# Ledger of designs, part 47: designed miniproteins, single chains

Each design is a single chain, and the fold is of that chain. pLDDT is the mean over its residues in the fold that is shown.

## One batch from the design tools (miniprotein)

Design m1609
Fold by ESMFold2-Fast:
Structure m1609 (fold): chain A 82 residues (1-82)
Amino acid sequence: SKEELLEELQLLILEAISAVKNGDIKKAYELIEKATEIAIKIRPDKKEEIEELAKKAKEAIENGDIEKAIEILREILLLASE
């Protein structure tokens, strides 16, 4: 159901935020990819917007902008929750 996918997405986003905060870049990327897939399943009409946010989150991680990465990950969850 959409509710089950939203719960899975919320958990993946929380785990991704934790990985980002811990400096586990590989795990953060794996979790972002999984979160992106689930978000697109919930909102296929927002595929391009979700993919762009995922790209920006990864770029923020690469730049060491932890706060920005976390903000963008929360934006993915919010967009999918519409």
Scores: mean pLDDT 89

Design m1610
Fold by ESMFold2-Fast:
Structure m1610 (fold): chain A 108 residues (1-108)
Amino acid sequence: SMLEEAKKLTEEALKAIKDGDVEEAIKKVKELAKLGIKASKEGDIEAAKTVVKGLVEIAEEAYKKGLPKKVLEEVYKALMEMLRATEDKDLILLLIGGILRVMGLLLD
């Protein structure tokens, strides 16, 4: 299920952040973005919402660990790409909230 894949990719990204593996974290962020766009296009809004929540958590944990801003920038790009790919009102509101949160971390 795309929902289970979203959870697994999020867990793998969070492990990469804990390990300080910036390249692996960015790779997982990009994989989550592709999955989120696919889920949105296929109408799996719960999987898409799980991707958004995972991406925001990844950004927050990368920020707390003091990882390079490029991790946060890739999360921002992923959320923006998902926003452009969806017309679902609830998903749009969740994405806007996530984007504002990640922008706040980037401006700090």
Scores: mean pLDDT 91

Design m1611
Fold by ESMFold2-Fast:
Structure m1611 (fold): chain A 71 residues (1-71)
Amino acid sequence: SKEEKLEEIVKRFVEELRRDPSLTPEQVRVAEAALEDQKKLFLSDPSKTIEEAEEEFRRIVRGVRALVAGR
């Protein structure tokens, strides 16, 4: 289902963030919360695709990494 696929995608991004040695546990936690909120938004709108959700999740991950790289 869409819910199961979005949950799997979020889990993969969270595991990627947790394995990144440049990120603190607090930064990972904040990113996890943002990904979970975005998942809920995509689940509430049946017109939104899994591909659109995955791109938005990638945008969030890039944003978190950019905050670390920008200092």
Scores: mean pLDDT 80

Design m1612
Fold by ESMFold2-Fast:
Structure m1612 (fold): chain A 98 residues (1-98)
Amino acid sequence: DDEVLAAVHQAMDLADQAVDLLSKSDPQLATQISIEVTGHSMRILSLLVSGEDPTPALLDFAETLRRHSDIARTVAGSTDAADLLLQASDVLLALAKS
């Protein structure tokens, strides 16, 4: 549980950095990412509190971050934000596969 919480916090911190970079150039995308990151993290916390397996939720969160990374790169033109979102996805994938 502590390892899951640490990975989720790290992914959230990376995503928040990406949101900050996008907030000036694409505030709609920044807001959407922030809402979805919060939703995924709350779902994972709920699963941990109920003693359920968080692995499917970790994989879903990672996939959402990967999709937003692609949008940040192709639509917003922010390679820095895209890289941060991909790093956040990789943190969650590494935990889910362990």
Scores: mean pLDDT 87

Design m1613
Fold by ESMFold2-Fast:
Structure m1613 (fold): chain A 118 residues (1-118)
Amino acid sequence: SFLSVSVAVAAGETATVTVTVKASASGTKVTARFQKSAAATVTLTTTDGTTHELETGSVVTLDAKAGETVTLEVTVKAGTAPAQVQVTVEATSETGAAVTLSVAHEGPAAFTSTIANR
């Protein structure tokens, strides 16, 4: 399964994107990739509350168990300049079992998303 989200945030504003991954089988690998404008602060919080401050080219990989829901909360804070951020999430099962991606947006930002569940 694949998800791509583009976020554009005005200077001084904050927006959040929450990607939810539901794994039907153990051996599900979730890979999140990030691109950001230089003046943006981007923070990822994962299901267990672990926080990552992200740079352009950052890659975060997580394993999901059968029936587990993994959440990726991406907070984008625009500094003195408008921020642009792209988040790409791929989730694959070693057994080819179904993995479902969904996305929720909040905050004063423009969002564009594409989802392909398999």
Scores: mean pLDDT 75

Design m1614
Fold by ESMFold2-Fast:
Structure m1614 (fold): chain A 97 residues (1-97)
Amino acid sequence: MAYRLGEEAAKSGDGELAKRAAEEGGRAGRRGLVSGGHAAAFAGGGASVSGDVEAGEAAKEGGREAARGSGDNIEGVVFGTAGAIAGIGGEFQGLLD
């Protein structure tokens, strides 16, 4: 479900949906579900369209939760961070340096 919420948030630009997608994605990632990081990335995209920084922050946290929950889903952190940065300014390359 988190994955679907993330897609809807990205298409609609709804900050509230983006935040919910990030929170659900984080929970799914904590349980080791691969959709967690993707949901957080989509939530970040939705935040970028809506200009909702809070949703971007939630997307970043969701990605971190995905990595912490699975250990083998390290890409969840990358997708979550990219999503949050897309929401607040697109400085992803700077953070990875």
Scores: mean pLDDT 56

Design m1615
Fold by ESMFold2-Fast:
Structure m1615 (fold): chain A 71 residues (1-71)
Amino acid sequence: MYTVEVRVLDADGRVLAERRETVSISDLPYKLAEMINELRPTAIEHGGRIRVRVYSDDGTLLDEFEVQVSL
């Protein structure tokens, strides 16, 4: 299993919104898209960015990336 953390950050790196879920390998792409789409309006409204972190079940950080949001 993976733990997915999606955060909306402002220009100063402050967390405006956060979603965190534990997902199976097979559901990971679907859940990533769902969580990002849920937070996209908040990021656009506040001029922020979306940062995604994926952790293994032992808490090891596997991946980190930012999602480009467009108006």
Scores: mean pLDDT 80

Design m1616
Fold by ESMFold2-Fast:
Structure m1616 (fold): chain A 84 residues (1-84)
Amino acid sequence: AAAALAEAARTLLELRELGARLEAGEISLAEAEERGRALAGRLLQALAAAAGLPPLTLTGDAEAEAAQLERLREAGLAAHRLAQ
């Protein structure tokens, strides 16, 4: 659980760095999109593992993937509160 959360945190930092590089004009939009998709996939898998859920299948639909992320976030918060 802790290892999965650490992986999610690392992936979020990489996403923030990618966004900063794009804003600075250091990388292309196409490159940022490709790397962003790979990082989003890793983040979803790490969050699913942290929540004790099975691995997620990526559909390439950002809206559906964002909805899955929000559900995982809520499950993680509920689990954290119960662990107190």
Scores: mean pLDDT 71

Design m1617
Fold by ESMFold2-Fast:
Structure m1617 (fold): chain A 83 residues (1-83)
Amino acid sequence: SLEEAYEAAKRGYEAGKAGNPELAAQHVIDAANLAKKAGDESAYRALTGVARAAQRMAEQGNVDGAYGASKAAYLTAKEAAER
């Protein structure tokens, strides 16, 4: 469900705030997959783009970049779940 996608994105945001870019990226990827299962193509597309960015930031050890990407994922998933 979109609520599950939101909860996954929220976990990603909390990981990003805690300075764990790898965990943040993993949760954002999970959020994208949950949006796909919910049938929200728009949310899936947006979250997939952010997941790719978060993954790249994690690979570079860019904590601030991963935080920013995870925050964007959280806000995207929250908006989708509140529709």
Scores: mean pLDDT 87

Design m1618
Fold by ESMFold2-Fast:
Structure m1618 (fold): chain A 76 residues (1-76)
Amino acid sequence: MKGEHVVVENAGTGRGAGEASKYASQGANVDAVSKNSGGTAAIVAGALMLGREGRAIGGATNQQAEDLARLTRESR
């Protein structure tokens, strides 16, 4: 999984969050996509710092990526 690019939809939910975390721990570049800003998706981004350098895809990504980065720093 190293260097592979993976997109996880609904990463703000428990099942999607677990899936995104698994791929990130395997060394994949993961883009977390969620319709909900902040919340659980931001916690998942703590494991998805690699995915931040990937492409954000889908309508909810720009603001969601910002929320994920912000809350990840706050939840250290």
Scores: mean pLDDT 49

Design m1619
Fold by ESMFold2-Fast:
Structure m1619 (fold): chain A 112 residues (1-112)
Amino acid sequence: MEAPEVSPETQRLFEGVKNGDEESREKLSELQEWLAEEVLRTFGEDNPEARRAADLYLKSADYLRQGNVRKGAVYYSAGNISLSAAVTEDPSLTEKHRELVKEYRERAKELA
């Protein structure tokens, strides 16, 4: 299973965190926190894979605030895998997942 492709804008934010840019660190952390909240809002708190994805995105945000870009990226990827599993178990969530991915990319572009 190939790792999910990260958008160029999201990669640029991760590069900013790696280079010690405090603004990039806060922006990317807030983006991950937004993603966690939106996953729970969109997929429901009763979906165990969605709850797991949200928890992983919050851990990503925490590590990114600490300047730990490696762990931030690992937890972000783990969250994406968990969210993909939620959609696999319930295909009715496919369109909501596509919309969420699109909104995340647009928000990343605005922040980069």
Scores: mean pLDDT 79

Design m1620
Fold by ESMFold2-Fast:
Parts: sequence; C-alpha cells; structure tokens
Structure m1620 (fold): chain A 94 residues (1-94)
Amino acid sequence: SMAYVQSTAPSRELVRERNRRGTEEAIRMIREGTEGLKVLESTGSLGTGSTMTSVGRGPGQEVLGVETRELSEDTFVTRITASEGSAETRAILV
C-alpha cells in the first residue's frame, strides 16, 4: 500500500505535529492492511487545522519509506510507501 497525509494548521509547529499524528495512523493502517481505499479527515476546533489521510487498499505490509515535504509554513505532506504501492492513492489526493 501507499499512503498520503496532508495537514494544514496556522503555524509550522502545529502542522508538523498534526502531520506526524496522521502519518503514525497511516503507518498503522498499512501494517494492519486495508480492505479498500480509506480516506480519513481530522479537523481541529476553531480552525486549529486539518489532516487528510489516504491509505491504498492492500494486505498488511512493511513500511519501506516515509517522506515528508513542507509545501508551505502551514501545509505539510507525507508520502508513505510499502512493498507494493498504489499510484491511484496519490492521484485521488492531488
């Protein structure tokens, strides 16, 4: 499976923490396996930020790579790859 985690928040510190938590959840889902494409949204109160996590369908797999990119001070994106990744997961989120 391949997973994509996009986070936004009003500060670099907040967005880094939100993206880290979303990434940990995505890694757990990859290791456990998914019966279908999963898209999860997490939104903080009063505009404190949001995270969108997408995990491709697949059996439980090992995580081969984690790459975090800072698109801006308030937006971070993490891509997670496993032994068999799905390009469709990325296409749905971008």
Scores: mean pLDDT 70

Design m1621
Fold by ESMFold2-Fast:
Structure m1621 (fold): chain A 73 residues (1-73)
Amino acid sequence: MIPPATPEEVAELRKQIDDIYKKALEAIEKGDKETASRLSVALGMLGIAAEVLGDPETAAYAREKMKEIEKKL
């Protein structure tokens, strides 16, 4: 088994998810649907990364944020 990510790695990944989510919301507010769509894909990729690192909670969080952006597109 691949060892789970450290708490510091998990915190950094979650911060990246939050930062991308915030930028995606700002893009939606500006009417930049293309940037919002790209950032939604980036959230999905971070979810996969979290799952590979053995953090299903952070993976679920990233997928939730991706879905929220998709609903606003």
Scores: mean pLDDT 81

Design m1622
Fold by ESMFold2-Fast:
Structure m1622 (fold): chain A 81 residues (1-81)
Amino acid sequence: GAAYEEALRLIDEAERALEEGKYEEAFKLAGQARDKGMEALRTASKEDVARAIGLVLRAMGLQVHAGLELEKQGKEMPKDA
């Protein structure tokens, strides 16, 4: 569905931002991906639940990575997704 596809796009964008050292952008994009992944999970059929869970976990991992890099730079984590 649309939420699942948007989560995938946002995860790809967050990964690229991380590779480019854009940690604030990566954190925001990963947060947006997590929100869309959670929306996909909420509306998922039983067969699609595992895929949606995988997206949420991937997005959470990207948020943690970006957050840790921001902390190393002495920056506060962005509060808005």
Scores: mean pLDDT 81

Design m1623
Fold by ESMFold2-Fast:
Structure m1623 (fold): chain A 90 residues (1-90)
Amino acid sequence: TLEEKVKLVEKYGLLDATIKEITEYVLKNREKLEEEAKKTGKKLIDIANEEVAKKFNFKGSVKELLELLKPLIKNEEVKKLVDEVLEFLK
């Protein structure tokens, strides 16, 4: 089941590792994302969603994903990265 797959991802620490990669990618590219938003007139969240989709094959809201998964993250450094991305995407 999907719940069993999520438990396996959590058990092997893959959830924290994956969320760390996504959050670090957004933060590393924040200046480029802001510049692209200014050039295109698109919302910053929409640009971030498009870039994450290209890099990680994820389609949807990065903000909603991070808000949903934050309670399941065990690493405090990764939780701080999530909070920094959520603040950036306001």
Scores: mean pLDDT 80

Design m1624
Fold by ESMFold2-Fast:
Parts: sequence; structure tokens; C-alpha cells
Structure m1624 (fold): chain A 71 residues (1-71)
Amino acid sequence: SKEEGLERAERDVEELYAMGILNEEEKERLMGLLERLREAVRAGDEEAALAAWGELLAFLREVVAARQDLL
């Protein structure tokens, strides 16, 4: 389900933070984006869900790019 997928994503974010891969600001931003996506999904707001998903993907790309500079 969409809710189960969001719960797994939230656990993944918490795990990445615990492992030191994400910093506190990145964790907070990702959790906020996942919460907004969850609210849009629950409301049946497809436009808001797509917008939140797009922002989530854009931020994940930025995090990956920042980590490549450390490797």
C-alpha cells in the first residue's frame, strides 16, 4: 500500500541518519517531505502528491551529489 511504502521510507531515513549517512538537517527535510506526501495521498490530492514527490526526488539527488564530493 502507499501508506506501507511511506512507513518503509521513513524507517529508511531514520536508519540512514543513525548510520551517519544523513545529517540532522537532511533527515528533517526528508521527513517533512514524506509527511507532506502522506497527507496528499490520504487526501486523494494527486497534484499535491506529485508536487511533493518531485521535491522529494530533487532533494534526494542533491543529497547524493553532496555525498559524492565526500567519496
Scores: mean pLDDT 80

Design m1625
Fold by ESMFold2-Fast:
Structure m1625 (fold): chain A 82 residues (1-82)
Amino acid sequence: SPVEVLRETRAEALKRAEELGLSPQDIAELNRAFDEALKSGADKEVLVKLAVELINRATDQGREDFVDLVAEALQRYLSRLN
């Protein structure tokens, strides 16, 4: 299900964030976006909107590792959807 794929994507993204040494603030921001997407029932439009907003903001702030993490998570999620 999309919800199960999103939960798996979250677990993988959080593990990668820890490996990259991302800040507690970056981790909290990532978790808030995943929580909102999960509350929507893994609605594709909501999830894509949240991911794009995170990527745009992080790009403007020069947070390259965070941008790459969010982009990779979005791509992996979308590739696993039926």
Scores: mean pLDDT 84

Design m1626
Fold by ESMFold2-Fast:
Structure m1626 (fold): chain A 73 residues (1-73)
Amino acid sequence: MEEELEETIELAIETAERAARLLGRELTEEEKEEIKREVRKAAEEEGVEKVKEEIEKQAEAVAAAEAAKRAAE
């Protein structure tokens, strides 16, 4: 299940990068490492499947924000 954890971490970083782009900035390397640590800890405590579902929900929220920004510009 390390592969599923790695995929979840990648999704979390991509989601955070997209959110940062909405603010007109790029995600820092320190922020990426922090996200990796938080996702690994959450997966250990709650299970990777639950963490993946939460990150997918966050990705949907970011996508909605991106769509709203495009419509406003």
Scores: mean pLDDT 81

Design m1627
Fold by ESMFold2-Fast:
Structure m1627 (fold): chain A 98 residues (1-98)
Amino acid sequence: SAMEAIAASIAATPAEEIQKNVVELVRKSAEAYKAGDLSLAAAYLSAAMLEVALMMLAGQYEAAAKAAREAAEIAREAGDEESAELFEKLAEKAEALA
């Protein structure tokens, strides 16, 4: 499937680069959220969550957990508790599979 092909590509990418991408996307989401642009915030958040999910599909559970934990902290600092909780749940799932 297309998702499996994307996951294979992510598995070939250094985990640190993917973690950095997730953090950057969540930072952009937090900035949009603080600016009141909820649609842009949701778009960046969805992209970040997809990256974490693809890391998990690729078997990169430790990296996915770390990226999700950092994402949760950034969202919480921005006041976006709902997004912080979603990333914390993703981190817990990744940690359980690692």
Scores: mean pLDDT 81

Design m1628
Fold by ESMFold2-Fast:
Structure m1628 (fold): chain A 79 residues (1-79)
Amino acid sequence: EALELLLRALDLAAEMERLRRENGSVPAEVEEAVAAEILELAREIARLLGLPDSQLAEALERVMEEHREELLAHVEALR
């Protein structure tokens, strides 16, 4: 499901922020690896919605619009 992939991407972003807060920094190699994982999740969301990789932003906007309340609750929980 597209929402679950987006929530996973948000979890990865939150984990990176937690590591920066606790350690003061994150190695560039780790940040690049996590960014690549998030990008792959975005591409998979686009495929699930029948959109090309060139429309990743549109794919994410559709999932966010459809599941706005769930996303807001999840983001609040990640704080």
Scores: mean pLDDT 78

Design m1629
Fold by ESMFold2-Fast:
Structure m1629 (fold): chain A 70 residues (1-70)
Amino acid sequence: SKLVENETRILQGVFEIPEEQYEKLKEVVKEHLKRVPFGTPLSEEELREFLERIGLTDRFEELKEFVGLK
């Protein structure tokens, strides 16, 4: 999806995520955008588990901000 690609590139630039982690970041963006239309965004626990599964746990704080968690 062009929307997923555009959002992933913007987020990559904002949080200075290296190109090697682009595909991992894209998976987070896909999961977030899949849930937003249904009013069921990723919870903090779900985000932590998802990032651990894909190997992007070092970016938890930045991605927590992106998904709207405080």
Scores: mean pLDDT 76

Design m1630
Fold by ESMFold2-Fast:
Structure m1630 (fold): chain A 85 residues (1-85)
Amino acid sequence: SVADVEELGEQIIELLRENKDAPLSEVLEKIKKIVEESKVSPEYKEALLESTKLLLTEYSQGRISLDEMIERLRELTDYLVEELK
């Protein structure tokens, strides 16, 4: 549902904010857990997980800021929500 996608997106964003200085592998494992536990469709789970992995990798390399990573995740969540309407 729309609410499930919005909830998952916000949970990922909160986790990224809380773990901005944590090792990449630790953050990814936490994200995988919340994605797997969500009620979102498998295709949306894959899209969110793959995009988050890419963004976290770019962030860890200093290519993007935390704010840019969060903004891109919100844009993806909004896009996925619009497809459900």
Scores: mean pLDDT 82

Design m1631
Fold by ESMFold2-Fast:
Structure m1631 (fold): chain A 62 residues (1-62)
Amino acid sequence: SLEDQITALGREKARLQDEFDARLREAEAAGDTERLARLREEFRRRDDELQARLDALLAQLE
């Protein structure tokens, strides 16, 4: 169902957030500013993609 797809994408978005939070903390602790910048940009792009897919599914509920 659409609700199941929305729930699944929401969980995937949460998992992505947790994964990148851990990687960002590791990069910050190491003082690796280049890796930190790359990780932030990668997370933003992937999070934006998942959000766009969620928004498209939510629009279908109307």
Scores: mean pLDDT 84

Design m1632
Fold by ESMFold2-Fast:
Structure m1632 (fold): chain A 91 residues (1-91)
Amino acid sequence: MVEELVEELRKKMDELGLSESHYESLEKFLEELKDDPEMLKLVLEEMLLQLELKEKYLEAEKNGEDLSKELEEKAEEAEKKRKEKLKAIEE
């Protein structure tokens, strides 16, 4: 049913933290296509597919940010150890 697709889309948008403009776009399609339920269903299914793709990209970006932080922390520790060894050699 169209209502189930709308509910699934809204849930996915909430999960992805999408802006109010995305909800406005959904409501606009619901209004514009209210007299063509078959076309509305196709549009909603396409929107859901695009949101699923966006979710995968956001997950990859989040994992990249976490990895970047770990790499920065390891680099900082290595630099500290190097400086300590150099100081010990100079004394």
Scores: mean pLDDT 69

Design m1633
Fold by ESMFold2-Fast:
Structure m1633 (fold): chain A 91 residues (1-91)
Amino acid sequence: KPTPEQIAAEAEIGIAEIHIAVTKLGISRGKLTVDELKRDIEWLKEMKERLEQLAERFADTNPEVAASARRVIEGIEETIKDLEKALEKLK
């Protein structure tokens, strides 16, 4: 049976995946303001830091959770680059 810590970790990973999908949809629609782009970049940076800590924490005890966190971190990094490119086009 999963531990409460494992359930919380998997929930945080899932929330991150949903936010990436919503952010990518926002970028594709081309309707994000400069302030919205900056806010999304900062939120994704904070989420990346939390997932990095989570991956480190679970590396030995639950390597599958750590691997999932690392995959989502890659998705965050790609999404931040897309947001930064969108922001530069508006400057």
Scores: mean pLDDT 84

Design m1634
Fold by ESMFold2-Fast:
Structure m1634 (fold): chain A 66 residues (1-66)
Amino acid sequence: MEELKKKILDLLTRAQLPASAGELAKALGVSQGAVSRALRELEKEGKVKRITVRRGDRLVTLYEAA
C-alpha cells in the first residue's frame, strides 16, 4: 500500500495536473480498486485533494496533490 501511495503522489506532483483514479490506474499498471483505496487513504491524511469538475454533460471526480 505505501509504495502505491508514494507512486500516486509522485505522479500527481510531477504532472501538476489533476487525475482520475482510472487514469492513475492505467499509468501505474494496477487495478482501479487498488488506486481508489490508496487515494482514500491519502485524502484522509490530507496529502491529496478530491475535486469535482464538469466535463460536458457529466461530473468527474479528480485528485490532485495537496
Scores: mean pLDDT 79

Design m1635
Fold by ESMFold2-Fast:
Structure m1635 (fold): chain A 85 residues (1-85)
Amino acid sequence: METAELAAEAALEGAKKLAEELGYKVVDSRTEILSPKKAKAVLKAEGETGLRLVVGIAEREGNKITTRSKLGSYGAKETVEEREL
């Protein structure tokens, strides 16, 4: 598996985890490869007051992938996860 694909999977997993932690239901997901070592996931998530965007960005450095996930539309609650390869 190429590094970009691993980053895309990590970004998607992180964003889904944050959406679930916040009590939102994921209704759509997209991933985008930004570079050979970096990928982005954008989730449309449904909450009590409507649709929210949750964004995950994952980047590989050496044998680790660091994933940063945040609520995109309102508020800057962010989670960071590191994963060994």
Scores: mean pLDDT 76

Design m1636
Fold by ESMFold2-Fast:
Structure m1636 (fold): chain A 67 residues (1-67)
Amino acid sequence: SELEKLDKEEQEKLKKELEEKAKEHWDVAVNDPDQKKREEARKKSDELGEQLEKFPELAIKFQKERE
């Protein structure tokens, strides 16, 4: 199955990377002086946060995109 292609260690790594990216975008969303950049960064952070809740599905999608 698709899930068997990604072991738990691989999923854990992807989750950590997504969490780091979400935090980075969130920092821009609250601290950047440019309103447009804040709005864009907030949207990206929200999208990444939502994807973290669906982590197994997201991990499978990333593997398919890399093939």
Scores: mean pLDDT 69

Design m1637
Fold by ESMFold2-Fast:
Structure m1637 (fold): chain A 108 residues (1-108)
Amino acid sequence: MDRFFERLYELIKSGKEITKEERQKLADALENAAKHLSPEARKILQEVAEKLRSKDKLTPEEIEEVFRAVVKARQIDVDEGLANGDPATRDAAHARVAAVDKELDSAF
């Protein structure tokens, strides 16, 4: 995930327009990542992916929205894992976050 966030940050800082192909790859990665998350967290990434597909271009503010959505979705699964004292639930949450990180790294 560090690579994904670094790439998004570079994109925000450079002010460069993301291409249609790059938007499509990012949306695909977000939808694939969403499949690994809990239902509440999944919805957040799916809504952002749909927004990316429907836009002609992304503003820096919309790229920052993608960043915030990913952070929020990951945090929901982390908090769910930590709230349960069961090691299996914690391990499952950790595995979901790791799968999300791998899918998102494929976007760039």
Scores: mean pLDDT 75

Design m1638
Fold by ESMFold2-Fast:
Structure m1638 (fold): chain A 92 residues (1-92)
Amino acid sequence: GDRLVQLIVSASLSYLRGDLDSYRRNLDLAVREARRRGLDPDRVRQVVDDSIRSGLDAYNTSLSNGQSQSDALRTALSASRRTATQGVRRLL
């Protein structure tokens, strides 16, 4: 559910913003939440990785289309959040 979605989203968005301390903390919390629910923690890490990759791809595409760094980041955060939400739904 929702708690795991929020932790995965927070981890991936923190990474895209360059906040690696918040990324590590939220990833650890997401892994612990997965273990408490009997879910595979490696699948949770994979959802975070896929969400970061989706965000980076969206960022690079936006920059190649001539968008500003701030607009590209906004697009990246939106893409990452979507991928994280879909990934968690597949875990549950």
Scores: mean pLDDT 87

Design m1639
Fold by ESMFold2-Fast:
Structure m1639 (fold): chain A 58 residues (1-58)
Amino acid sequence: SPEEMKKLSAKLLEIASEMARLIGKYLLGEMSPDEFSRQSAALAAQEAALVAQRRALR
């Protein structure tokens, strides 16, 4: 539905914002490479799930 598509797109924008914040912290030396790897992998998994859900609504 169009409503669900908008909701999922909004969630994807939230993940993009969180990823940008995470990259910023990593570049400022505020987290280790291992921590960055774990947190970015978690965000990537959330993104993949939302992308799959969005495709299912077409």
Scores: mean pLDDT 85

Design m1640
Fold by ESMFold2-Fast:
Structure m1640 (fold): chain A 80 residues (1-80)
Amino acid sequence: MREVLKEELKKIAEKAKKLGDKKTEKLAKEALKNLDSLPISVADEIANLLAQAVEAKEKGKKELAEKYIEEAEKKLEEAK
């Protein structure tokens, strides 16, 4: 499970970097750094939210992307 999440978060960070989305890239890298200390359910939620954010950004849905980014940031901060 955690290995799968690690791969997903790495892919999210790479996609965010290519899109110039520094905020999503930062959150994906922070989630990766803290992956072993995050509850698995929270790590999964963060990965899913960040994946949705990069997909929304690719489709030009900026407001939707920001909502996913904000929720992921909140989940990550609450888990610290």
Scores: mean pLDDT 81

Design m1641
Fold by ESMFold2-Fast:
Structure m1641 (fold): chain A 56 residues (1-56)
Amino acid sequence: AAAVAALAAAGRSSGAAALVLARGGTKEQHEKVGRLAGEGGDPAEAARVGAEGGAG
């Protein structure tokens, strides 16, 4: 969580998505995080986050 928050503080969309995961952790937030990562220009990361949300 701390490393994820540090990445988000760098001002990256994928980092912001990771920060949302650290603060939320709900299924709906995992879906939103996936979308945010996709909008940040990394659809592969968006898919990865979505898969982790379903498992966790």
Scores: mean pLDDT 53

Design m1642
Fold by ESMFold2-Fast:
Order: sequence, then structure tokens, then C-alpha cells
Structure m1642 (fold): chain A 109 residues (1-109)
Amino acid sequence: DEEVLKNMPRIAPLPVPDSYLLQDGDYWTVRIENAKTRFPNADIQRAADRAAQQLGEKYGITVTSSQSGDTVYISVKHEDLQKAGISPFEFASEAARVFVEEAEKSSQE
């Protein structure tokens, strides 16, 4: 339920289809559109939560997730990415990929 993220002024496409990197203020957000449509048998909120947890553990940073309808958001502070030594695009590309892996796994459970 991060509706304001839809209006972020900067957007870049990610390697995962229907996924985008957004920046607003101190946050970077990965927006994944059509997630429920692509993974109709998955718990996409749980998949996003699992992806955020894995990334948070891997980089030692706080990663948050949310869902609004058919769209998933994974968000991180720019300062936390700087501390972890990872670029926003590299982080976002990995986050979208990990979400897809968790959604595919959830679809088979």
C-alpha cells in the first residue's frame, strides 16, 4: 500500500519483465507490476516478504516489502546501500530476481 511510489520522478527498467527501479528522496524502490497475473497461484505478498528478508540478511540492511493489488514494492534506504557497498541498480536487479524465484517456489507449494 505504497501508492505514492507510483509517482516517483525517476524510473529505470530492470532485467526482470515488468520491473522498475524508482527513486524518491532517501529511498530506492523496486516496483514489480503484474505480479499476481504472472504468478496466480503464488502468495505474492509472502514472496516479496521472503525476498526482502533474504536481501536484508545478505547485505546486513533493512529491506521492506509491500503489495498494492497486482504490484509489489521492495524498498531500501540509499544510505543503507552505500554502507553495504552495492549500487541501487545492482540491488534492484537482484531484488526483482529473488522475488521471481520466491514467487515461482510459492506457486509449486
Scores: mean pLDDT 84

